# Designed miniproteins, single chains, continued (4), part 45

Each design is a single chain, and the fold is of that chain. pLDDT is the mean over its residues in the fold that is shown.

## One batch from the design tools (miniprotein)

Design m13640
Fold by ESMFold2-Fast:
Structure m13640 (fold): chain A 72 residues (1-72)
Amino acid sequence: SKEELIEEILELIKEMKKKYPELDEELDRLAEAIRNEDFETAQKLLVRLLLRHPELSEELTRIGRLLHELSK
C-alpha cells in the first residue's frame, strides 16, 4: 500500500541519518517531501543526493525505487 511504501522509505531515511549525521538536514528535507506526498520535490532532492554522494548510491537507489512505486 501507499502508506506501507511511505513508512519503508521513512525508515530507510531514519537509518541513513544514524549512519550519516552530516546529511541530517538534507535527509530531513527528503523525508518532509515524502510525508507531504510532494514526490516531485522528493525526486529532485534524491537526484541531488545521488550526484553529491555517489558512495551512497546503493542506499539512495533503494529509496528511489520505492519512490518510483509511490509516484505511480
Scores: mean pLDDT 85

Design m13641
Fold by ESMFold2-Fast:
Structure m13641 (fold): chain A 69 residues (1-69)
Amino acid sequence: EKKKLILEGIALKLRAIGLELDAELLEEQAKKETDPEKKKELLEEAKRLREEAKRLEKEGEKLFEEAEK
């Protein structure tokens, strides 16, 4: 059912956007952080969130492509 695939794709893309925004907030916190260890942890967390967001973006895109068939 194409409608279900579209809705699932939208949900994954919205989740990916949320993770990208969370990563941006962590990167902003890291810029203001004076402790080098905490700064590194924030940046590593942000990197993981961005990688997860890219994974979800690709999954959502595949669902949209499947719905087009």
Scores: mean pLDDT 84

Design m13642
Fold by ESMFold2-Fast:
Structure m13642 (fold): chain A 64 residues (1-64)
Amino acid sequence: ALDAMRDFVEQVVTQVKAGYLSVEEGLESVRRAANRYLSRGLISPEEARRLIEEAERRLREVAA
């Protein structure tokens, strides 16, 4: 589950770099996916937080 979420973050970053998603759309997609995994008990709250923070960092770099 955590590896699937990490792959999803990579896909979102790629989509934003390609211009298919805005930074805001990409962040919202990651947050929604992390919340779904968290609500289903597939990842811990700490893992969800770290995934969102990593996505925010990577997408901020794309926006710079």
Scores: mean pLDDT 81

Design m13643
Fold by ESMFold2-Fast:
Structure m13643 (fold): chain A 90 residues (1-90)
Amino acid sequence: AEEAKREILELLERAREALRAGDIEAAREYLARADEALARAGPELSEEQYRELLLRALEVVEENLPAVAELAGVSEETVREDVAAARAAA
């Protein structure tokens, strides 16, 4: 599970860099790859590992609200509310 966790963290970091650069297409690709890696590794991840990945993903989203809103086709306010709810649940 360590290899999967490392892969997902690396993909989230790449997505963060793309979002900061305004490269929505690159961000979409990295997020899709991260989601696929998480789906493959999910059953093998501990609750602690999953929480760490979730918090990192929320941090990336929170730092890049306008780009994430554009990527998801929703308002920035919707993204802020979703991040706040997910963070409170974590």
Scores: mean pLDDT 77

Design m13644
Fold by ESMFold2-Fast:
Structure m13644 (fold): chain A 77 residues (1-77)
Amino acid sequence: DAARRAGEELAAQADREAAEALALMKDPAKREEGLKKLEEVLKREADASAQSAAAGEVIRAARGRQVLEAMRAAAAS
């Protein structure tokens, strides 16, 4: 179950780094820094998914939950 644990750890780290990147992008002076950081996060997730199906499943599940939460928040607004 090492691949699943690696996927969970990567997804949690990626969620934190993506949130930081998005926060940077709210400041016009830091927009490109945030974009670069977000690109690195997405690349690492893609690489992990390509290397391990189990890691990819965990990552996709985490992203699916984020999408559903965002949709729910939008509908509640």
Scores: mean pLDDT 71

Design m13645
Fold by ESMFold2-Fast:
Structure m13645 (fold): chain A 96 residues (1-96)
Amino acid sequence: MQEEIDKAIELLKKALEALDSGNFDEAIQYVEEAKKVLERLLEKLEADPNATDEQIYLARSALNAVGLALQALRDGNKTEAKIYLQEAIDALEELK
């Protein structure tokens, strides 16, 4: 769990750096990889009888924000993409 959380945060931070450099394609690749990590994390949390409702909520919130960030990136909306990427990072930092 901690390894997936840390990896997702790292990927999302790399996406923000790529976006600041104007590299939308690289940002999309990092966000898509983060989405796959978060999908596995959510599946693990939903299968774990010791997982709290708060942990599941935070993981779902991060995954939803990542989905919105991908849509914003594909639309070329840098400002909205940054907001959603930060929301995903904040949810994952709370999940730590």
Scores: mean pLDDT 87

Design m13646
Fold by ESMFold2-Fast:
Structure m13646 (fold): chain A 57 residues (1-57)
Amino acid sequence: SLIDRALEALAAGDYETAVKLMEEALKENPQDERARRLLAAAYRQMGDVEKAAEVEA
């Protein structure tokens, strides 16, 4: 699944790939709370706290 691949990317420190995978997951299901939270976590790890807050709003 996209979520499993994003979790592997996050564990590897590949935050850009994790963001892309989570954006795809949210495009398929905009109400996917887990995908939204993982996307926010990836943005925080990249230092983009503003985008993380926007995703969680």
Scores: mean pLDDT 81

Design m13647
Fold by ESMFold2-Fast:
Structure m13647 (fold): chain A 60 residues (1-60)
Amino acid sequence: SMEEEAERLAREAFAALEAGDLARAQKLIDQLRVMAEQGNVAAMAAVRELEELLARRKAE
């Protein structure tokens, strides 16, 4: 399902952030944003959370 796909992409983005791969995290967030634009509520929530975490990671 698209909801399961959004969860998978979000998990991969979190893993990229933990690994310090900010470029990969951005690409995964961009993929989630496409899903969010298509009306996927889970993807919208994930994008908001991941963008916040990416900003924090850059500030560390």
Scores: mean pLDDT 84

Design m13648
Fold by ESMFold2-Fast:
Structure m13648 (fold): chain A 50 residues (1-50)
Amino acid sequence: MTYTREQLKELFPLMSDAELDEFMKALDKDGDGTIDDEEIQPVLDHLAAV
């Protein structure tokens, strides 16, 4: 599955646009403007750990 910037905002509603931009830039490895669930896992793990 893939997540758009809008869907990521829904998952993390307290994330700012700047944070989402950095997130997309770091994890959008194929450059299509979406993030696979495999790409989002490290961030979810990091957020769960903090």
Scores: mean pLDDT 71

Design m13649
Fold by ESMFold2-Fast:
Structure m13649 (fold): chain A 61 residues (1-61)
Amino acid sequence: SLVDEFKERVDEIVAKSKSAEEAEKEINKLLEEIAPQLSDEELRQVMAYAMQKLTEVRRKP
């Protein structure tokens, strides 16, 4: 599903990004690209996941 593909790509971005700033930019770009293709339910799922991952990335020293 699109939601599962988004989650996997977010995990790859976080794992492969050299900085928190890079990860945030790539995740936000992915969100903007995929959002128009999602239902309201799917959008809620990807937004929740993205916010969780961005919060974790931002809290890293």
Scores: mean pLDDT 79

Design m13650
Fold by ESMFold2-Fast:
Parts: sequence; structure tokens; C-alpha cells
Structure m13650 (fold): chain A 86 residues (1-86)
Amino acid sequence: MEEVIRLTSLALKIIGAVVDYEIARRTGREQFRDDAIATLEDMYAETEDPALREKLREMIRLVRERAPFEEVQRVALEALKILMEL
């Protein structure tokens, strides 16, 4: 049960970061992009799985580089798939 709650929390954080990035891109409000990066960096620091860490690092890079939403969404979906297999 605790592991299911943890995995759900991590999934919601990934989704939240993607939503924040989209808000930042559409509105120009940089605080949402900063919030997305902070959430992803916090997850990266707490995550021990190397595959998930790699996807989180890629998401952080893409958000920092102001990559197209479609690229960030693709990596986020890959991260969520890894979470489902943990």
C-alpha cells in the first residue's frame, strides 16, 4: 500500500511538472517553468532507479532548453512507463 501511494505521488509530480511547463510556454509566466524544474530536481534527488533518473534528467534538460512541449511530453510518458514497472 505505501509503495502504491509513493508511485502515485511520483506519477502526479511528473504530470504536474508537464502541466506547469505547458502553462509557462502558453502564458510566458516563468515561475511555472521554475516550479516544473524544482519538482523534477526534487524527484531526481529522491529517486534511486537509474532508468527513471535518466528520464528525469532528460526532462529537466528539455525544460531548461525550452524544448517543444511534444518532446517533454514524450519523455514524461517514458518516465511514467518506468514507474509502472517498479
Scores: mean pLDDT 84

Design m13651
Fold by ESMFold2-Fast:
Structure m13651 (fold): chain A 65 residues (1-65)
Amino acid sequence: KVEEAVRLYVEARHLGVEETQKIADELLKKLASPREIFELEMKALDTLDPNADPEELVERAKKLA
């Protein structure tokens, strides 16, 4: 689902290194509007797992979208 994929990309962008941030940002722009991304980013901050692997989050998001 698009919302779940966007959430995973937002989390990957927050936790990842610069390269992962660029990949996540590019894919987010394809899946959702800036407003939708902002709303989901606020929601993701509440559920963010700081121990999550950002590369794994990107791969999971790709499977959903």
Scores: mean pLDDT 70

Design m13652
Fold by ESMFold2-Fast:
Structure m13652 (fold): chain A 88 residues (1-88)
Amino acid sequence: ALAYYMEGLIAISEGDLEKAKEYFEKTIELEPNSRYAALSAILLGDIYRLQGKNEEAIEYYKKAAEIFEKLGDKKSAEIAKRNIEDLK
């Protein structure tokens, strides 16, 4: 999971948003309840938001909030929920 998360960050730095989405989706698939999965869901939400795909962005922010809550990270879950409200 960490390797795919890092590859996703590299893809963002290179401007390759489609590769970034693929790597972040793989991170979530491999370790769905990990901190890297939650962070990947936030970054997927951010990418979809930049592309004007607000409904897809909201779904990923919801996923991130759920994972952060499972991890006991209440503050990160609250930040993810705030991103949802900002898109409505």
Scores: mean pLDDT 86

Design m13653
Fold by ESMFold2-Fast:
Structure m13653 (fold): chain A 60 residues (1-60)
Amino acid sequence: MKTFVIKTENVERTIGAALRAIGELPEAEVKVEGNEVTITVPDDPELIKKAEELKELFSV
């Protein structure tokens, strides 16, 4: 599994985007801690790419 931590100014927007992108997949997990959204995905290249895109889009 791969874990990505996104430090964001808008936690709710970041969670919503993550859940839409990967939250419907039982193998993926989204957690929030303060201003950080943690996305865990299996070692699937497409899911890893999506998590990286979310991190790039929402990281500050």
Scores: mean pLDDT 76

Design m13654
Fold by ESMFold2-Fast:
Structure m13654 (fold): chain A 65 residues (1-65)
Amino acid sequence: GKLLIEMVAKNLGVSKEVAEEIIRLVEEGRIEEAAELIMKHAGLSREKALRMAKGIKRMIEEGIF
């Protein structure tokens, strides 16, 4: 939801628009593409970006937001 977008944007230091795209890719199961977007906009390594994308997937699956 909205809270997840705000949390992702703040934690990655990216715009809400970029956070929304990352979350959409994760919801679609496009984890590699989500990680690439995190690398591009947050400047993280591939390993850390993949870890973040998988973490976002877990948060969505747990229904926390």
Scores: mean pLDDT 85

Design m13655
Fold by ESMFold2-Fast:
Formats: C-alpha cells, structure tokens, sequence
Structure m13655 (fold): chain A 118 residues (1-118)
C-alpha cells in the first residue's frame, strides 16, 4: 500500500511517484499532480516524475504547465525522450501553435527512427 509507505516514511520519493501514477490512471488528476509535486520535491532529478506531472496537467487542460514540465523532463532525462517531444507537440497544438507542434512531432519521430527500441 503506497499510502501506508508514505505514512511510514514521508521522505519516500518513490512511494509518492507510485501514488501519483495510481491517481493519474484512475482519472484523479489533481491528486496525481499533488503526489508528483511531492516526489519532485524529494527527488528533483527524476525525469519520469516531470513527464508524469506534465501528463496530469494535460488531462487538466493546463497546457502551458504541461509544456514547462515536459521541457524539464527532456532537460533532466536527455534528448532521447520521444514521448516528451510527442506530448510537447500535442500541447502546442492545443494552444494553437501549429509550427511548434509540427517541430516537436518531427523531433519525436526522429528520436524513434534513430532509436527504434525507444
């Protein structure tokens, strides 16, 4: 039980990340944000936590915040993150920036083409 793990050790970044994933998968996006923010506060170099926080903000329709966190995921995790580039493209399209949307979708496709196991 991830909630019991957090209660036993409130500094367990992995338990907060797992709780955030649970709430993201169940459609409880505001709770997912809360737990991913706690995970990031304890482990600020976890690229996956930023990617998942961006996904939660996408589901909440907060596309500018989603973009910020996807850019952070790439900054920490490196340029081989095809999923983050694809999600940046989707977020920019939702904001009406078709040029940036196309640029990031192309970048995601380039990462996949050069690294087919990614």
Amino acid sequence: DYEAEVAADPNNADAYLKLGKKYLESGQYEKAVEYFEKAIALDPNNAEAYLLLGKAYMQLGQFEKAIEYFEKAIDIGGEENAEAYHLLGVAYRELGDEQKADEYIEKANEVIEKNPEL
Scores: mean pLDDT 86

Design m13656
Fold by ESMFold2-Fast:
Structure m13656 (fold): chain A 93 residues (1-93)
Amino acid sequence: ATEEEKEYEKEAVESLIEGIKESVEKYLKANPDMPEEHKEKLKEVVKEFEEKLKELVAKFEAGELSLEEFREKARELYDKTNEELQKIIDEAL
């Protein structure tokens, strides 16, 4: 991967993390009476997503992952994170 590609992917990752954080914060603000247990589960899922995505970035920067492999793994992580968040929301309803 080129330096420009690495910089672009870093910005994309930061936007992805921020997007999920904002979505969860908006949901929590709209649902203040949600059980504390479910609120903590949502926060933990967001934290795991951020940590795992940063690990993928580190591997990509180290040349351990190609651009294609990085994008595939990042997309899979994003999809799984959204599925876990939705499951917690559904259980709280």
Scores: mean pLDDT 82

Design m13657
Fold by ESMFold2-Fast:
Structure m13657 (fold): chain A 70 residues (1-70)
Amino acid sequence: MEREKELREKVREYVRKAAKQLNVTLSDEEIDEIVEKAVKELLERNPNATDEQIATVATTLLYEYIKKKK
């Protein structure tokens, strides 16, 4: 439970930062959808993910979301 919370916060931070750098406007609900998917993937496949791995998953899912929306 604690680990899921930590992953969720870290993923949210990376998603928000990357979205701002890409000059993409996302609602809080859209960010939450990306965060939820990333956290589920990390817990299922890599629960001991490093910060670099967390950032990679977060940014990859953000790019996939943006590509589908555009």
Scores: mean pLDDT 81

Design m13658
Fold by ESMFold2-Fast:
Structure m13658 (fold): chain A 86 residues (1-86)
Amino acid sequence: MLPSAEQARLAARIVEEAGRVARSPEELAELVIEKLEEALSGEAREFLIEAVRAATAHALAQGLSAAELAAMLLGMMETIAAQRAG
């Protein structure tokens, strides 16, 4: 199930904060996943963690930076939030 708009906005905040300190896409993904595991539970947590892993795999395959992965993740979270907000 898609996360709620509030859960997606929380995930966006986690991505923004991790993006300020992360030096690589792998480090960004680790920081984001750790905070999602702490902040969320159940199907919403599983969905967001899998989405982060998929985006990170794509970023690594394309040679993207941590900043570019952060922008991709933020866009994804904003899209989920918009869909759930009505």
Scores: mean pLDDT 85

Design m13659
Fold by ESMFold2-Fast:
Structure m13659 (fold): chain A 111 residues (1-111)
Amino acid sequence: ARIEVSDLKVDADEAYAGGTVTVTATVRNLSDEPVRVQVVAILEDPEGRPVAAATSDWVEVPAGGEKTVKVDIEIPADTPPGTYRARVVAFSDGGRVESEWSAPLRVLPAP
C-alpha cells in the first residue's frame, strides 16, 4: 500500500449537536516519492450513515514519512442524540485508504 492511515482520535468523548469536534489522524507515505494527500473526516451513526463530513487541506507527505492531519467537523444542530463514530478517508493520486473507527463519540441534544 502507498498510503497508510492510523492513530485516529476525536478530541472529545461527548459533544453537543451544533458543536464542533476535531478528528486527528496520522498519514504515512510508504512509497519512495513524496505524495499529496487530502483527508475527509466522516461522522457516522451506528448504521454507518454519514451525518457530517469535513475535508482537510492538501498535505505533502515526504517519501517514507508521516504527517498528522487535523480536521474539524461541525455537528448539525438537528443531529439526534446517541453514540456516533468518526472515520477518515485519505485520498492521493490514484489511491484511497480508509481508517478504522474512532472511539465512540456521545452526541448530546443542542442546549
Scores: mean pLDDT 81

Design m13660
Fold by ESMFold2-Fast:
Structure m13660 (fold): chain A 116 residues (1-116)
Amino acid sequence: HHMKKYKAKFETPVYDEEGNLVGSVKIEITYTEDGKFEVKVTLLDKDGNVIAEKTATAETLGEIGDFLVEALKPLRERGLRVEGLPNIDAIVKALKEGKNIEGLEQADKIYEEFVK
């Protein structure tokens, strides 16, 4: 029988306008038994200290997208660039299929399977 929760966890670097590494964004998406998603976004500085953390419960892909836009807004308003965000549609599909995803390499592989 299957695990009760499926999770996608990945971390992506954050750069300033000059291309210097200034931190990272850690994103965790948990697909629960109730068919809902728990989304957690953690903003980290270059030394791994937590600057900000936001959590939301989402029922749809659109709600996940809206939450991610809002959670990353402070970085965008400062001209900071987030590199290599995975395709969230592919991540959500994989979680619903009972797959766990850890790291950007697994997220990229899931996307390659999604577009085939």
Scores: mean pLDDT 78

Design m13661
Fold by ESMFold2-Fast:
Structure m13661 (fold): chain A 88 residues (1-88)
Amino acid sequence: SLLEKLKEASEKGDHLEEIRLAVDAFKEGYSEDEILEAMSEKVKQLFEDIKEAFRVMAEALVKRMIEKAGVSPEEAQKWLEEILKKLE
């Protein structure tokens, strides 16, 4: 039903509701593919841009923590993997 509501919001051009429903669907355990299939192209592109921005930021922050805070590469890598997993 969340995917059905997401498709309806997409068809109406209600992009704020579309984003809200996509977040709810991720929380309920729907696959990324199912959610993306239900989304408008405009919101899909925004979602991909946001995912890439978070990936770049997470990698930069992990590198800075290793260099500045003396965090081990293994510990920093685990933090990066946990952050990136939340984007899936």
Scores: mean pLDDT 75

Design m13662
Fold by ESMFold2-Fast:
Structure m13662 (fold): chain A 66 residues (1-66)
Amino acid sequence: SSYLQQGKELFEQGNLEEAAEYYRKAIEENPDNAEAWRNLGLVLLKMGKTKEGLEYMEKASQLESK
């Protein structure tokens, strides 16, 4: 997804809030995209949103088990 790629580029630039927004758009496009959930979780952890970040990382793990 182009949203996933844009999120990755923003993350690499250190624009964490905008990266999270694009990862959320990628999830809206494909809710089964484990990579988007994992990358959103990582961004949230880097932003200090630890509980929310861990929840999304768990969601990614559950999706990858399929």
Scores: mean pLDDT 85

Design m13663
Fold by ESMFold2-Fast:
Structure m13663 (fold): chain A 62 residues (1-62)
Amino acid sequence: SDAAFQAAVAGLGSADERTRLAAVMALLSFGDSERVRAALEAALATETDPTFRANLRRLLGL
């Protein structure tokens, strides 16, 4: 489900906070933990919302 993974990654950048949360939940449902971690790290690098940054850091164990 590469298309589903790409859709979830796109959702991480959404202006709608519910869409961002749904995207995180969708990504965490994938069995490829390294690919999921890389996607969350990339999202953290470009995210400017401090609340969402904090959530991403917590998920990454930072």
Scores: mean pLDDT 80

Design m13664
Fold by ESMFold2-Fast:
Formats: sequence, C-alpha cells, structure tokens
Structure m13664 (fold): chain A 82 residues (1-82)
Amino acid sequence: EIEELFKKLDKDGDGKITYNELESYFIEKAKELGKYPDSGDLYPIVDVFDKDGDGYIDFDEFKEVIEKHGIKVLDELVKEAT
C-alpha cells in the first residue's frame, strides 16, 4: 500500500519524490475534499516529509511519516493547509 503510493508519486522511478510531485498529489486530494489550495499553501505539508532538506523525499522518509501518522495524515495535512 505505502510502496504502491510512493511509486505512483515517483513518476521518474528514481526512488525519490520531488516537491512538485508531492504537491500535485495533495492538490488532487484537496479537490476530493472540496478544498481549493494555491500551490504555495502546501509547502508546510511537503516539508513534513523532507527530513534531509534536499528538496526530495526518499521511500524511507515517506514510509516513516505515513506509518507514524497513518495514511489519513495526507487528508489531515490538506485540511489544515487550506
């Protein structure tokens, strides 16, 4: 489940998610929740995943956040960022 989600976001298949890829996912989730965020409104969400500060998120970082907070953290962060 988590691995499938990561691979869906990792369009290049290099084992890393960019801020743009993660932001696009959250925008889609926000629209499903009836929200309409600007791209900049989602920066705090992507920063939660980027522990290295390199501007990308690897699988281990992504998995840790999802496992610690649960899959619903994606919906919660989107709801807070509006």
Scores: mean pLDDT 67

Design m13665
Fold by ESMFold2-Fast:
Structure m13665 (fold): chain A 64 residues (1-64)
Amino acid sequence: SREDRHRSLSRDINKVLDEYEAGKLSREEALERVRKIAEEHGLSPDAIEEVVRGVGDELDRLDA
């Protein structure tokens, strides 16, 4: 369902954020992984860009 896809996407993105906070990924690597995850979840190009931007903002917040 749409809700199941949203939950799966959020879970996979949170794993990337956890790896970033653990120092396993650079900002650029984290954003690239999120883009690929969103593509694999079947998001449109516009929706992918929105997700990547939102994650970028969260990474910037974590580094502040």
Scores: mean pLDDT 80

Design m13666
Fold by ESMFold2-Fast:
Structure m13666 (fold): chain A 62 residues (1-62)
Amino acid sequence: MKEEMRRAARELIEEAKKLLEEGKLKEARIQAIVAMLLAAEAEDEELVKEARELLEEVEEKE
């Protein structure tokens, strides 16, 4: 349940980071948003913060 959502959020964060490095900003943003939502449902504040920081980085590079 929450562990599965947390794992999914981590995987999406990792994918978003790779997409960001590749310059695929729209895809990176989508993955980061989904990761933030999953992290919030898992009640993992650290993952929510990490996903939010990724969203800010994507926005700055647009």
Scores: mean pLDDT 81

Design m13667
Fold by ESMFold2-Fast:
Structure m13667 (fold): chain A 64 residues (1-64)
Amino acid sequence: SKELREKLIELAKELLKKYAMARGFDEVETEREGEDKVVGIARKGDEVRVFVYDLKTGKLEEVE
């Protein structure tokens, strides 16, 4: 259902934030990318890392 999808997206955003924070990042901005992905932009000082969580595969990957 649409409601279930929205809940899964919010859970994915929280998971990604916790993952990045656990790795020492101080700020994490999350955004939905289409139907099946959440993108997180994590920052610590001048360091920036991008993470993508794919709901279809359940994989969380760092993009460069």
Scores: mean pLDDT 83

Design m13668
Fold by ESMFold2-Fast:
Structure m13668 (fold): chain A 98 residues (1-98)
Amino acid sequence: AAPRIPTVVTIELKGSQQDRERGEEALKRLAEEMGLTYLGSNGGGREVTFQAPTLEEAVRAAQEAVRKLLELGVGVDHVTIFAPGEPPRTLSVEELLA
């Protein structure tokens, strides 16, 4: 069973407003395809947030999300992962995809 407290992932996007809007739509679709909870965007579309039931699924989703954004030409500044009972982990693209 999924844990009661989900893992939260926030991806900070770079680039133009149009690039970020394209990235946001792609991430929303990816979350739906992966069965994740899409929580929306903040900071004028600069941050996109979703939830996964486990840390493992959250990391996998974040990796897929970043790969998809790179394919679309949308830059990523960093990814922050909020796992229950742990301090936030801020990862660069290179660290996440390692």
Scores: mean pLDDT 80

Design m13670
Fold by ESMFold2-Fast:
Structure m13670 (fold): chain A 69 residues (1-69)
Amino acid sequence: MEEARKYYEKGLEYLKQKKYEQSIEYFEKALAADPNYVLAWYNLSIAYHQLKKIEESNKYYAKGEAIFA
């Protein structure tokens, strides 16, 4: 849990800096540590949306929704 949180927080730092590809890397690391980290799925979706990758954005949003349906 702590490891997933640290990766997630680093992903948020890159997202705020508009470094979307680097934010994606850290959100993926958070999800590798804890696949139930819903906030990481949602922010991964946001990062893909900012890169105009709408199909991927929708896919990752749906994954977050499915965990707590």
Scores: mean pLDDT 84

Design m13671
Fold by ESMFold2-Fast:
Structure m13671 (fold): chain A 87 residues (1-87)
Amino acid sequence: MEEGLKYYKKGLEYYGESKFKEALEYFEKAIKEFKKALKEDPSLKEEIEKKLKEIKKILEHIIKVSDDEEIIKKAKELIEEIEEILE
């Protein structure tokens, strides 16, 4: 959980700077760590699901404002990974 939160915060920093490629890299790391944390401690489910939903909203925004096809593709892939974790 702590590692996932660190990557999440870094992703938010880069997103705030409009550095979407770097933001996506850290959000991918955050998603992977949150998935691990959820498997190790199911009591974290509510907090992890909340963070994943927050990342999903940010990724949807990146898709709307980005003209970079690679960034859009990566954001869509990460949304699919989040949906699989939430379902």
Scores: mean pLDDT 86

Design m13672
Fold by ESMFold2-Fast:
Structure m13672 (fold): chain A 67 residues (1-67)
Amino acid sequence: MEKAQEYYDKALEYFQLASQNESDRVKRDYYLSEGYYYLSLYHREKGDEKMAEEWERRSEELRKRSE
């Protein structure tokens, strides 16, 4: 599952960026949103639809704050 690994790696990259931008709420929430989105795609590729939906919802919630 090459695509699942790529999504997981992308999620980790964005979580690292979020951690580096903790003092900038807008940037932090943007990076967390992207990380949660890729984590959602990872779980969907793994067949865990419930987890995918939970992370997608969290991603969308944070994205609304960053727009």
Scores: mean pLDDT 81

Design m13673
Fold by ESMFold2-Fast:
Structure m13673 (fold): chain A 60 residues (1-60)
Amino acid sequence: MLEELEKKKEEAEKRVRELAGDESLPIYNQAMRALADGDEELLEAFKEYVKAEKELEEAK
């Protein structure tokens, strides 16, 4: 359901922000930093966010 996909995206975004520890930076900036620093956990969380975003866009 669309609403469920929106919630999934919100949960994924929250996880990225929790792992980043610096909520002042946009999510995509956190992902770029994770790639540069080799932070696999943060990168995996960002991949889940992108997946949720894609699923939501496909539903619309």
Scores: mean pLDDT 73

Design m13674
Fold by ESMFold2-Fast:
Structure m13674 (fold): chain A 72 residues (1-72)
Amino acid sequence: SAAEDLEEAEKLLEEAQKLLKQGKYEEAIKHAEKALELALKAMEDPELLFRAIGLVIAAIGLIYEAELGIKK
């Protein structure tokens, strides 16, 4: 369900944040990309649309931050 997809996306994004703090940029990107995919899928549920949009923005921001960490 869309709600289950959002819960999984939130969990993956939390893990991605933890990996980012540890300097594990490639793993952080992988988790954030999976979270992004699940959040985009959850946008099909109109009741969850704004929550899903928030997770999409957060995931994109984390991927950008991690890529900057790689490039230094």
Scores: mean pLDDT 84

Design m13675
Fold by ESMFold2-Fast:
Structure m13675 (fold): chain A 118 residues (1-118)
Amino acid sequence: AALAANLTAAVAAILAGDAAAAIANINAAAALATSPAAQALLAEAAANTAAGDLATAAALIVSALLNEALAAVNAGDFATATALAKTAAALATALSLPASLTASAAGLIALASLLQAL
């Protein structure tokens, strides 16, 4: 969805060193986020990008995707939850983020698949 596309673009901008493009894409994603936890994490990601702490900003973006995926699970939208969690896992791997983030994404994918099968 548009949120995942905006956060993917934000991470690409971070990797390119384009803080202005990263902040613009984070703010666009925050406007689309339905989870209050995801909105708060994206606000922190924008602030950390502006401060030049790109590693912290990247981790916050992935955490926001995981919180949005959890909100989708709670709403019964398992297709959106799976797509968001897969995007989070791909970005966490690309950014060499801690294995706990890829494990959280895998757990959400498994939960969404289980609930979709019921």
Scores: mean pLDDT 83

